# Designs tried in a protein design run: designed miniproteins, single chains, continued (4). Part 55

Each design is a single chain, and the fold is of that chain. pLDDT is the mean over its residues in the fold that is shown.

## One batch from the design tools (miniprotein)

Design m13891
Fold by ESMFold2-Fast:
Structure m13891 (fold): chain A 87 residues (1-87)
Amino acid sequence: MEKIKEAEELEEKALEEGTERFLELAKDSEMSEEELRYGARLWAKDTMEGKNLVGHPPIMDEFVKELQKKYEEAKRLREEGLREAEE
């Protein structure tokens, strides 16, 4: 129970951190803030899940690794919580 909630909170935090990091790098974009934020959130989600097909700038390599590590930790917590619930 608590572990599943902790996993969801960790996933959401990682998603927001990824979104904000992308927005910082795209600050000179001609896109509206709303469109850019939407795209940033999709990029962050795909990146943390390992589904990013378009890649990322090399300057983000370490950040992407940290983001994916946080997602894997969230998955681990979710699996532990589900295992406890399944008995």
Scores: mean pLDDT 74

Design m13892
Fold by ESMFold2-Fast:
Structure m13892 (fold): chain A 94 residues (1-94)
Amino acid sequence: MNKKIQELDQLLSNASQYIKQGKLDEALKKIQQALDLIEELQKMGVPSSIIKKYLNQVIDLAMELLKSTEDKKIILQAIGEILRAIGMQIDIEN
């Protein structure tokens, strides 16, 4: 568990750095990998409070990515990742 949480923190840190560098395709890949890992952690029974914290971090990063570009393809992909994260958050609240 701790190793996977460390991996998740690293993925989110890398995504943030790629956004700052304008490497938005690389940032999207890290966001997608983070969401996949969050889904795995949820299936492993990690507490909903921890899952919600990381989902909010993913949403914040994807929103920052949206504000950083006018590239329609990147915008659509970032919206897709935001919707995926919101969907996962709604499932936790039900």
Scores: mean pLDDT 86

Design m13893
Fold by ESMFold2-Fast:
Structure m13893 (fold): chain A 94 residues (1-94)
Amino acid sequence: MAEVPMGKNRRQDMATLEEAARRLEAVTGVRFGVAYKGDKIVLTPVEPMPEAARLEVEVEYDEAGNVVSAKVTLTDPEGRRFESPVVEPVELPP
């Protein structure tokens, strides 16, 4: 499980993290759920992961507090790293 503080645009932040999770899923085969939990967005593996596996989310914010990039990394128990590409904010229709 990984938790990320939301920026100013909660809906766009969710869409951006869902895209990052999907890109990591394509690399690892591990499915993730993405959901709001209070003031945070949480990524949770759908199936239990091995002990010592780690999920990390890296988010960059601009000076106004908007999310400008996101990347998700999975490290397995052997220390192998699987990363999503850097995902830019997903454009939401008006």
Scores: mean pLDDT 74

Design m13894
Fold by ESMFold2-Fast:
Structure m13894 (fold): chain A 82 residues (1-82)
Amino acid sequence: EIEEKAREWLLKNKPKKVFADVGEYGRGVAKAAKELGIPVIVAPNPTGFESHGYAQSLAKETGGVYLGPFATPEEVEAALKA
């Protein structure tokens, strides 16, 4: 249902880009954004090899940006403005 609610919000607001943390909730938002063709700016948690791989794949598949596991708020803001 998180993915469904995220899809409804994205359809209503139609942002040019979204930022997603690839934690449990962020994955739902990211999946909905991917289905709608919205680029995802991704910064994974610095722990867990699979989280890093998933984040890189998600950025590539959506035409977004992978910021790496140590991204600052300023780097996220700059990527969203680009």
Scores: mean pLDDT 70

Design m13895
Fold by ESMFold2-Fast:
Structure m13895 (fold): chain A 92 residues (1-92)
Amino acid sequence: MREYGPPLSEEEMERLLKLYEEVFEPLLKDPLNLSPEILKKQAEAVELSDRISEEEVADVEKRLLELTKKKFPELYAKLKEMEEKAKKLAAL
């Protein structure tokens, strides 16, 4: 179960995105190397993500996309490109 608490606030979603970036970068460089600091950040990210219910996933995704637009426009452009490719495949 990933539903433990209240819906994520805008600040909590922004924190979750930052935690994922900070954890993801080190894991990409050393996939099997996890420091205690990285594990602590991963645990915090898991706590936040566990509050996202299956019913709330679509709303949370929309809000995360809006945050990405504002703060990470390069990443947003890549996501839109992938989305368009997925739509073309789904239309077949």
Scores: mean pLDDT 65

Design m13896
Fold by ESMFold2-Fast:
Formats: sequence, C-alpha cells, structure tokens
Structure m13896 (fold): chain A 60 residues (1-60)
Amino acid sequence: YKPGKLELTGEEVRVFPDRVEEVKTYRNLETGETIVVTTVRDINDPSRVLASSIEIIPAA
C-alpha cells in the first residue's frame, strides 16, 4: 500500500435550511482516483460538524 499524494481540485459550499454542506474534491496524483469529502455543519453553529463522508471515484 502506498498513500497517494492528494491534490485539492475543487471546493463547493451548499446551504440548506438546517445545515451547510462543504464538498471538497481531491485527486490522487499517483492512482488518478477522485476523492470527494463532504462535511456537514450545523446551520446555527457552522463550527459544529454533524457528519462527514468520503467517496472514492475510480480513475477514468
């Protein structure tokens, strides 16, 4: 196993009535995979993280 070098390629913020979703897209420069990290924050306290998820998209 080799941890690839991750590069931040995109950042998006989506606002909902109860939460703020931050989506950060990374590219693994070694494998070509795209990694999408979503962080969900409380709308009343954006410093509070409610949930996080990670999604790995294979190299095209």
Scores: mean pLDDT 77

Design m13897
Fold by ESMFold2-Fast:
Structure m13897 (fold): chain A 92 residues (1-92)
Amino acid sequence: EDEDDKQSELVEKYLSDEVKKYLEDLVAELKPKAEELGRTMDVQDAIEKVQAEMLSKLAKISFEEALKIVREKSNKEINDIIFNSILELSKK
């Protein structure tokens, strides 16, 4: 019934330790970068760049292609693409 709980359980069930470690390292890397970008540029631009880097690494596309996708799609669609990319990595 709770879709969020089901998604969390699915992620935990299908993510290998290597993928979990990669995500933890990615979050740790991007946090200080997002803060630094927020000081030197518009907050919206900083968010888009962080999302583009995450999508680029997870979907194995170029940063330029990821940035274009982020700008053309809503935050929900970007999060869905990132989540699906993580699930696909866990299936291999």
Scores: mean pLDDT 62

Design m13898
Fold by ESMFold2-Fast:
Structure m13898 (fold): chain A 93 residues (1-93)
Amino acid sequence: MQLEVTVQEVDLGEKNYVVKATDTETGHSSVAIISTGKDGNADVSTGTSPDASDETIEETARKTVEVLKKNNIKVKSLTGDERLIEAIKKELE
């Protein structure tokens, strides 16, 4: 498996992060967008290719939780792809 994982910080007045894992052999991706408020709480929006592997989803979840913990960000909402939402919840335990 060849996974490319990227974390991009986007400044839209508040800190935002885009966490993406792509299986470079299949092109299937999983993405989490972390949108932070001034209170340190974030809305996390998720999206995943229908054929993305469990490993692609798990790596996206792992990196998303790493970004959240490193920046002391608390999750106030999780929306989007159920597979990635469940993987993120598991990593937060």
Scores: mean pLDDT 82

Design m13899
Fold by ESMFold2-Fast:
Structure m13899 (fold): chain A 89 residues (1-89)
Amino acid sequence: MRFTFSNPEVQAIVDRAQALIDEATKLLKEAPKEDVAKIIGAILDAIGHLVEAYLAEQRGDVEGALAAARAALEAAEEALALAKEAVAK
C-alpha cells in the first residue's frame, strides 16, 4: 500500500506517514486485544488522509495534497504513539 505522487514534497511527507503506519501495523501483533480496535481506528484515519492527498493531486490541487499529506502524517504519528503505549503495558 504505497501512494505515488508527482510532487516531491508531498511524496516525502506521504512516505514518512506510510512508514509510521507500517510500524503501527506491525505493533498490532503485540498489542493487547482490547487496544487493537483503537489502534486500527487511528491507522484508518491516517490512511483516509493519504487517500485525500492522492485525490487532491489527481485534481491538480497541490495545496490540498500538501494539507492532506500533513494531516496523514499527524494521524500516523498518533497511531504509532497509541500502538507503542499499548505494547508498553
Scores: mean pLDDT 82

Design m13900
Fold by ESMFold2-Fast:
Structure m13900 (fold): chain A 60 residues (1-60)
Amino acid sequence: MKDAIADELERAGHPATAEAVRAAPTIEEAARAGVRAGRKEGLSYDELSEIVQRAALRAS
C-alpha cells in the first residue's frame, strides 16, 4: 500500500511527497510524512485523499 501511494504521487507530479511516503517505516508515519511533504508541494488534503483512493483501487 505505501509503495502504491508513492507511485501514484510520482505519477501525479509530487516526487518529494512520494519519497517521504516511501521512506517512512510505518503506514502511520507515511501518512504524517505525506501530509507534511504534500503541503510543501502545494498538495491539498483533498488532492492527497483522492490520490490515496486511486492507489487503493490500483492495489498492485
Scores: mean pLDDT 77

Design m13901
Fold by ESMFold2-Fast:
Structure m13901 (fold): chain A 83 residues (1-83)
Amino acid sequence: SMVYSPYKKLAEAEGIDASSGQKVKYTVYLSKGSDYYEMRLEAEYEDGTKETTDFVFDKSYTEEEIFEAAKELLSGIEVKKVK
């Protein structure tokens, strides 16, 4: 069974997908589990298509370090941290 770990929105970015020319909204979510952190990157395209990628971090990582990892994945796009 999956333990309920709420995803908190950590960051947002908006860009244009170079291959399709579509506007794309990226949202980064963070789930703080007991044994690990999970970062979810969601890409939502102008046509409504959604893609998700999940990353796992151990508890030695800070939220700021996870945010920096998200910025690296979205290199070249302005990433905004959500409060």
Scores: mean pLDDT 75

Design m13902
Fold by ESMFold2-Fast:
Structure m13902 (fold): chain A 81 residues (1-81)
Amino acid sequence: SVQQQQLALQAGTLLSRVNLLANQAGRDDLARLAFEALRLVNQGDYDGALATVRRAEAAGADDPDMVALLRRAAAILEQIQ
């Protein structure tokens, strides 16, 4: 649906931002997880993307701003399901 495509685009935008910020911060762990989640969103694997975002939230628990972006992406991915 158009709504599903818009939600996927919004989740992808947030994950791209997390990947960029993680790379700038030297957080290779978060950058890899954000990139993998983005790849899964682009493949239409929203369950896999959500699981990967949850792993990124756990890994990034020390960075509240990055966790906030990841939680927003997770909430959007849950709406697609």
Scores: mean pLDDT 89

Design m13903
Fold by ESMFold2-Fast:
Structure m13903 (fold): chain A 85 residues (1-85)
Amino acid sequence: MEKLEEAIELADKAIEAIKNGDVKTAVRYLAQVLRLAKEYLDPETRERIGELAAKSLEALQNGDYDAAIKAVEEIKRILREELER
């Protein structure tokens, strides 16, 4: 349970890094979120988070920070839903 809360906190830090234009830091936090998802979430939820993370990374590479933030916000929503179980 604490690990999902940690993942949500890391997702928030990724969003703040994107807002500050710090792409390298955002990618590092997003990688940590994916690591926690792989260890603590079921395969279906893990795949959804992985697809959203890939979408966020593509958006960052294209300079579309708004799209990147929206993808991370969706990851955060999924993590919150899992925390409420």
Scores: mean pLDDT 84

Design m13904
Fold by ESMFold2-Fast:
Structure m13904 (fold): chain A 80 residues (1-80)
Amino acid sequence: SPLAEAVRKAREKIEEAKTALENGDLSTAQKYIKEAEDYLKRAEELAKTLSGVPRLVAEHEIERLKKEIDELKKKLDAAS
């Protein structure tokens, strides 16, 4: 599904950002954080087309990924 693809791509970009931060590549980490945010916004739009339990499950996963992005942004700021 398009929602599952958007969530998967957001997770991939979060992991790539984590790896870049661990390697001290701040510019690459910032790029992947931005890409993760773009995929996550797409996932939010798609989740709005759902109802009931499927929507709640999607919104919960999206909020979890938002928290991971926020933590990465804090680490990026601290490294700058």
Scores: mean pLDDT 87

Design m13905
Fold by ESMFold2-Fast:
Structure m13905 (fold): chain A 94 residues (1-94)
Amino acid sequence: GLPVDPNASDFWKRFTEEASEETVEKFGKFLRLIVEKGKNLSLEEVKKETGISESTLSRILRELAYHFLTPEQYEEFLKLKTLEEKLNFYLSHV
């Protein structure tokens, strides 16, 4: 299983219990785009296809990076300033 951070567990609990059905569906579509497109997925395509706000996407992407990147890769991810750079970095390592 993936390593579970208590803060990450709280995030997933709040996301699934407090997020609207629309937000959960948008997140599901984002995950499907990652599977279908991999490293070729652009930020503009994510915004167009899912309708997720940049602030929500940034939060989701940071959580995914925490769970799926190595500790060293996660530290490099945190140094990135733009959402596009963060997305491209994540997709290049999964």
Scores: mean pLDDT 74

Design m13906
Fold by ESMFold2-Fast:
Structure m13906 (fold): chain A 74 residues (1-74)
Amino acid sequence: MPSLAELYAQLSPEQQALLDKVRATLLANPELPEEVVLMAARSEAELLGLSPEQKALLEQAVRLIYREVREQQA
């Protein structure tokens, strides 16, 4: 499985900004479930007009950020 850093490097600047926003949101909201943040990220990806491949990479990166942030908070 690719690392978060490897996925982040493959993303566009718009996708990287979205991931930075996701990380900030998770840090501010320790009780936010993974499915809720994925739904929000999917909605923003649709607005950005991302390809299916870009959406798949973004979802993988969001799941990895969720695990990283929650492990740091545990």
Scores: mean pLDDT 78

Design m13907
Fold by ESMFold2-Fast:
Structure m13907 (fold): chain A 62 residues (1-62)
Amino acid sequence: MVGDVVEGVVVSIDGDTAYVDIGLTGGPVRVDGASDLKVGQTVRVRITKLGFDWADGEYVGP
């Protein structure tokens, strides 16, 4: 849900954008401004937007 903080694993980095797999059907969460994250890192993200097969989020912490 929008506003929820969820745990996931970074699956790819594109510039300063991380894609985080939260284990849900619908694809990874896109996190902007996350240039310091690494693929394979476990992170917490706040869901800011939800689409049919995509989501946007904010980095909250490790």
Scores: mean pLDDT 74

Design m13908
Fold by ESMFold2-Fast:
Structure m13908 (fold): chain A 120 residues (1-120)
Amino acid sequence: GDLKVILRVIGLILRLIGLQFELELLFPDNPLAQKLIELINRLIKLGLEVLDNAEGELNVEKLEELLKEAEKLKEELKKLLEEMEKLGEDPRLIELAREVIEITEELIKIIKELIKEAKS
């Protein structure tokens, strides 16, 4: 695998860990923040699975499975963001949810790049 891809995935995982700590610190008793933390934990697990599949022989079927899971997580995050906006949640919580969506979109981009490389 490309070292640059590995470092990009590690960077996204570290950003997700930072956002989880910020959510736990700022919104410890908020049920929607707890749902966002659950989705962040699922994204961290997904990122680690991408990392495990970014080196050596690329498995197209596994990468396509990870892509489908990432797309599902993105849709769940968008629904959570919509709920937060409709309820008039704290603007800081809404912004953190948007940042998690952006990280998810970056991860999807990386998985698509790996699939393209594996098929080439």
Scores: mean pLDDT 90

Design m13909
Fold by ESMFold2-Fast:
Structure m13909 (fold): chain A 88 residues (1-88)
Amino acid sequence: SAIEEARRRLEETIEEGARRLVEAEAPHGAELDLEGARELAEDIARGEERGLVLPQTPEGLAVREEIREGGREAEEEIRRAEERARRE
């Protein structure tokens, strides 16, 4: 289903984003492991960005914007799929 497909893409975006956040931030002294980065990516994807102290690097900030965009895109796809289902 379109909803399951959108959720799968969101999960992949979070997992890839978490790996990229560790790669960007850990070499610059951030105490960020993969699990912490996954939680950070989930918060970013949901738009829960208040109080976030990471990422700080230019590469990490670019990844943050990509995760945020992916989260918004998945949410919009789920909304549209639910609207289509209501018309059937």
Scores: mean pLDDT 81

Design m13910
Fold by ESMFold2-Fast:
Structure m13910 (fold): chain A 76 residues (1-76)
Amino acid sequence: MKVKVVLGDGTEIEIEVEEGDTLLDVIKKASEKVKLNPTGYTGLVLRIIGEELDSGKPIIAKDGEVIEVPGGLLKE
């Protein structure tokens, strides 16, 4: 399955995910593929964790899903 990660600067990253991967797994794979701005990345992770705690279960990634990450790539 493929998930698209869209950064606040307009950068698009395609992440290949396995069936049963969570949104946190997708964000982790994106952070390993490219250097994400920590401010936007951290805020999204905390939001996902909050939603999982509220629902009592992990949020599973879906094929063709688009995940927006605030901020952009960490510039070198």
Scores: mean pLDDT 75

Design m13911
Fold by ESMFold2-Fast:
Structure m13911 (fold): chain A 97 residues (1-97)
Amino acid sequence: MTSEEKKKEIYEILKKWARGEISKEEAAKKIAEITGVPEETVKRFLDLLEEAAEKLGIPLLELIEKLIESDLELLEKISELMEEEGKKLEAEAAAKA
């Protein structure tokens, strides 16, 4: 399987999980099998995605779709989105002061 095929398959699994079609455990297992990454590590990554979506106040599916569209490393994009929202909140606080 090519790296691009693996990436597409991972994105489909993430979307199914976000839609509630499969459990987090099933998603982590499938991604672990595709990537060779330990299932426990994949579960931690999925937990970070849920935490990021909750912190941003957006649906998990929307976050995953944004990550797919950007074609960037998933963890880096999560960090970037969290930083952008943090800066917006600080800017709004400064504007009100």
Scores: mean pLDDT 71

Design m13912
Fold by ESMFold2-Fast:
Structure m13912 (fold): chain A 68 residues (1-68)
Amino acid sequence: SAQERDVALAVALFRHELERHPDLSREELEAGRAALLQMLRDAGLSDAAIATADREMTALIDEHLARA
């Protein structure tokens, strides 16, 4: 679906940001996640799609910080 594609794109952009800036703090990463989730809300995505994006981006933050 278009929503699944938009979620996948947002998660991919977030992953790319983590790879480009490995020194980002938890606060900066959480702010970036919040900004992307707000963009998805403003685009009219469902609560379920937003929850999926939030879960996937949270997993990326946890994985990134576990390597530091």
Scores: mean pLDDT 87

Design m13913
Fold by ESMFold2-Fast:
Structure m13913 (fold): chain A 62 residues (1-62)
Amino acid sequence: MEEEIDREVLAALGEIYLAIANLPSVSKEGAIESYRKAAELFRQAGDTDGAEEAEKKVKELE
């Protein structure tokens, strides 16, 4: 059993939340929440660029 979640898994989850946030059927509030979760997951994965992109999307929607 790994003591730490794989960075690849965290990045994949971040990409899933980005995809959810980009769905045309998602509410503004739902999109903001999904982008925030994506940013957190990308930071945990060590993907600073991905995290910053997701955070910028949150800023644009607020």
Scores: mean pLDDT 78

Design m13914
Fold by ESMFold2-Fast:
Structure m13914 (fold): chain A 85 residues (1-85)
Amino acid sequence: MEETFERLKAGLEDADPEVRAEAAIQLGLLAIEEGEKFGLEAVEALTRALEDASPVVREAARRALQLIAVAGPPEARAAAKEALR
């Protein structure tokens, strides 16, 4: 599972904006599935992706953070809500 998280974080730095957007969505899903391990780190990575050069990546990061804000563990939910302000 650590390799999956690291791979998705690396995906946020890919040259292809479609790959970065997919990585953002998958990080959001991983944060609700494995939120006790990766929730806060996923919120931090997705918050950085809100500043991405590509609009599609920024929208994917915003939607991933919205998902975490609703369905993540309490600590990750609070962090995601702050990131969306």
Scores: mean pLDDT 82

Design m13915
Fold by ESMFold2-Fast:
Structure m13915 (fold): chain A 94 residues (1-94)
Amino acid sequence: DEARRLLEEAEEEARRLAALAAKADPAVAAQARAVAALLEGSRAGGADAAEAVRAAIEAARRLAEKVADVREELLERLRRIEELVRRAEEAAAA
């Protein structure tokens, strides 16, 4: 359904972020992989998993803000992942 599709898109974007971040900062890459893993678990439909995903995205965002030159690209991709997660939560609540 729509919520599952959005979570799958968010997971794909998180994996792409991890690949991009691996070229700039391994800590951001590791955190992006953690976001992808949490999103994979969230496809089973657990509402409590959404808070963990948001916390992981926030942690990745704080790390990305410290990376020069590629900071804007990393933050843009994190905003997209956050938006997809938010839309998935809204779709699941409907």
Scores: mean pLDDT 76

Design m13916
Fold by ESMFold2-Fast:
Structure m13916 (fold): chain A 78 residues (1-78)
Amino acid sequence: SMEEELEKLFEELKKKVDELIEALKNGDVEKAKETWRKIQEIVKKIYELVKKYPELRPKAEEFLKEIEARLQAEADAL
């Protein structure tokens, strides 16, 4: 289903955010850049899915806000 597709994108995004945070903590600039590119690709796919199925928008926006808050908290801890 479209909801299962959205949940799969959420799982992929969470994993890439974890990889980005670890790369930044380790000073691995090249890995951080590549991982950031992957994150942007996943976010684009989420918005494309929401464009096709607008009923998914509230769930997607809530999740993306959560990811944004986590990235901000980690940046503040660096």
Scores: mean pLDDT 87

Design m13917
Fold by ESMFold2-Fast:
Structure m13917 (fold): chain A 109 residues (1-109)
Amino acid sequence: ARAGYRAAARELAERVAEAIEAGVERLHATVVATDAAGRERPVLTASARTLEEAETVRRLFEALANDDLEAFRAEMRRLGFSEEDIDAYLAFLEEVLAAGWALRAEVHV
């Protein structure tokens, strides 16, 4: 359900904010989907190498949690994603949501 996706995005935004408060500047934040065969697949990985990039990752997942696609696109551009990559991500996300795959938050520091 779209609600589960928004919950995973909210959890990612909160976990990234906690990492920033702890002084972490380098992280990987991933939305992980479980497919029909029970296999886990990354849907989106956003990586930060600086505090500025980490704050961008936090805002990106806040935008997704709020279904604010224009804000999401702006933050993806700040992280260096191309328009083609952003469109491919959004298309894949709609496929995952239509398939009903389970989604969860994962953060590596």
Scores: mean pLDDT 82

Design m13918
Fold by ESMFold2-Fast:
Structure m13918 (fold): chain A 86 residues (1-86)
Amino acid sequence: DLAAQAQAQMEELARRIEAIIESEPDVDKAAREIADLVAELLRQHLAYALRYGGPEEQADAEERLARLPDDVRRGIEKWRAYLLEQ
């Protein structure tokens, strides 16, 4: 089931994030590693849309890929704040 696969992927992502937090005591490095992990999974999803999606889905995926560097920067800031409990 697609729903069961999505749930399993989310649980695996949560486990990988927890592993980064446990293994990396440097908050800045942990925040970057988590943001990079999330970005990599998003890139894989967008690559699938570019290969198999319709023209509108491909255009949306291209725009999202163009915004990805800024999204990663914002993600690093958000994860840093979370890890610092601020």
Scores: mean pLDDT 80

Design m13919
Fold by ESMFold2-Fast:
Structure m13919 (fold): chain A 63 residues (1-63)
Amino acid sequence: SIADLEQQMLALGRKREAIKQRIAELRSKPNPDQQEIEALEKELEAIDKKIDELLDKIADLRK
């Protein structure tokens, strides 16, 4: 159970880093697509929220 939650956290962490890289690439362009950047930033916030939820579940299971 805890191992499964940790695996989910690692998968979300990799997705988070991929999105950060994509945002950096978009921002490096001469006319960055601001709408696409904003959409990716919102997706990043959703992933961060999911990671926090998984951390809380792991903490609760260890008590």
Scores: mean pLDDT 84

Design m13920
Fold by ESMFold2-Fast:
Structure m13920 (fold): chain A 87 residues (1-87)
Amino acid sequence: TEEELEKKAEEVAEEDFEVILKEIEDLSTEEQIAFLKEKLKQVEEAEKYYTEKGATSDNKDLVKAVLKALEILKEKLEEKIKELEEK
């Protein structure tokens, strides 16, 4: 179902986000912000790639799931950047 796909996409995005947070935990606030902004750019590039190239694939449902996970990860990264910049 669509709910199961959204739940799985959220799970994957959360796991990826936790890995990113662990990678930066020993960095300064400025370095954390820089890393997260770079990661956000990579996510945006991946979204563009899958939107343009994925539409020509036989795995359209898989591409939709990937795009949903990227969307959730992007939102989490943007929220964390805002949190760090407000301090």
Scores: mean pLDDT 80

Design m13921
Fold by ESMFold2-Fast:
Structure m13921 (fold): chain A 80 residues (1-80)
Amino acid sequence: MLSAQEIADIVGGTVVSEDAKRIVVETNDPNAVERLIELSKMTGRPILIEQDGKVVAGVSNGILSGSVDTSKTLTVHIYR
């Protein structure tokens, strides 16, 4: 099982918070979305992406739904 730090390293970000249900990471990496798709396939975990305090996209089993502005910071919620 991947640690919060290993997940942050994969998406080019930093761990913001961790609890029993989810890991929250912030990233400014423009390739983060591609890495999140791979991470979703690898872990089978649901992923939500927030920008400007709003959920803009989700990733499940390597499938992206929604749209992400790669010029902005992503707040990523990875559920356990």
Scores: mean pLDDT 82

Design m13922
Fold by ESMFold2-Fast:
Structure m13922 (fold): chain A 78 residues (1-78)
Amino acid sequence: IELSDEEKKKALEAIEEALRKYAAGEISAEELVPFVQENSGLPPELAEQAFRGYDRTNGKVQFHIENPDGSITVIDIE
């Protein structure tokens, strides 16, 4: 699955906001994925993958998506 530039931007902004709230103690770790889903429209699976690949120093996000044939597509968001 390819994300549009607008979807990538929304995902990154939602991830950054969720991490800021988490660092401030405003939300729990369990709320990170739901927050991104609600604010970016990403499925929970993609939101969870985004947090695994997120680099806080650069604001970069990496998604690992398993295709129906078992191959893995890696998407970098800058």
Scores: mean pLDDT 64

Design m13923
Fold by ESMFold2-Fast:
Structure m13923 (fold): chain A 95 residues (1-95)
Amino acid sequence: SAAREEALKEGTEIANQAKATLAALADGTPEQIREATLAYMSKAQDLAYKYPESALAFSEVMAGVVEGGQLLIAGGSIADAEAAINRHLERALKL
């Protein structure tokens, strides 16, 4: 459906923006990474309000952003954070 196509587009955009922001914060503080993670969780939650039929997909996007941020805080690479976000995005796209 058109609504599903728009939801997938906006969810993918949020995931890509989160990847770019977290990559820029790789040398940042844990607090900066947490603040960015919370901001992208909020954006994905707003999409769940806009596209309630896709709420489970946006929950996967949120989980990806959280895992990516936590991996960076734990000393993981940008590539590890990106892989986590991409894995959850792929799950979201199949819902």
Scores: mean pLDDT 87

Design m13924
Fold by ESMFold2-Fast:
Structure m13924 (fold): chain A 100 residues (1-100)
Amino acid sequence: SELDILLELIGAILRAIGLEFDAILKGDEDLAKEARELAKVLVEIMNNDKLSLEQKREAVRIANEGLLKAEEYFRKGDTEKAIKILKETIEKLRKILEES
């Protein structure tokens, strides 16, 4: 449902904000910047009335996959790979916005 997708987008936004805070606490300013940018792009997708429910559902899938991988690399101390994953995730999400 539309409500379920909205709640999943909110969940992904909060997850990205959590990663930003974890990065700040560890002094990883570049990772924090990319996590913040991911949250901003997800807010834009959530508020874009021109995007279909299918496009918003795909955005949730992309965001959750990217966040899972970035969190795993960050936990292992591979901040450079975590940043790369977030940048690739943001690029895919921006492409969805451009299709509106």
Scores: mean pLDDT 91

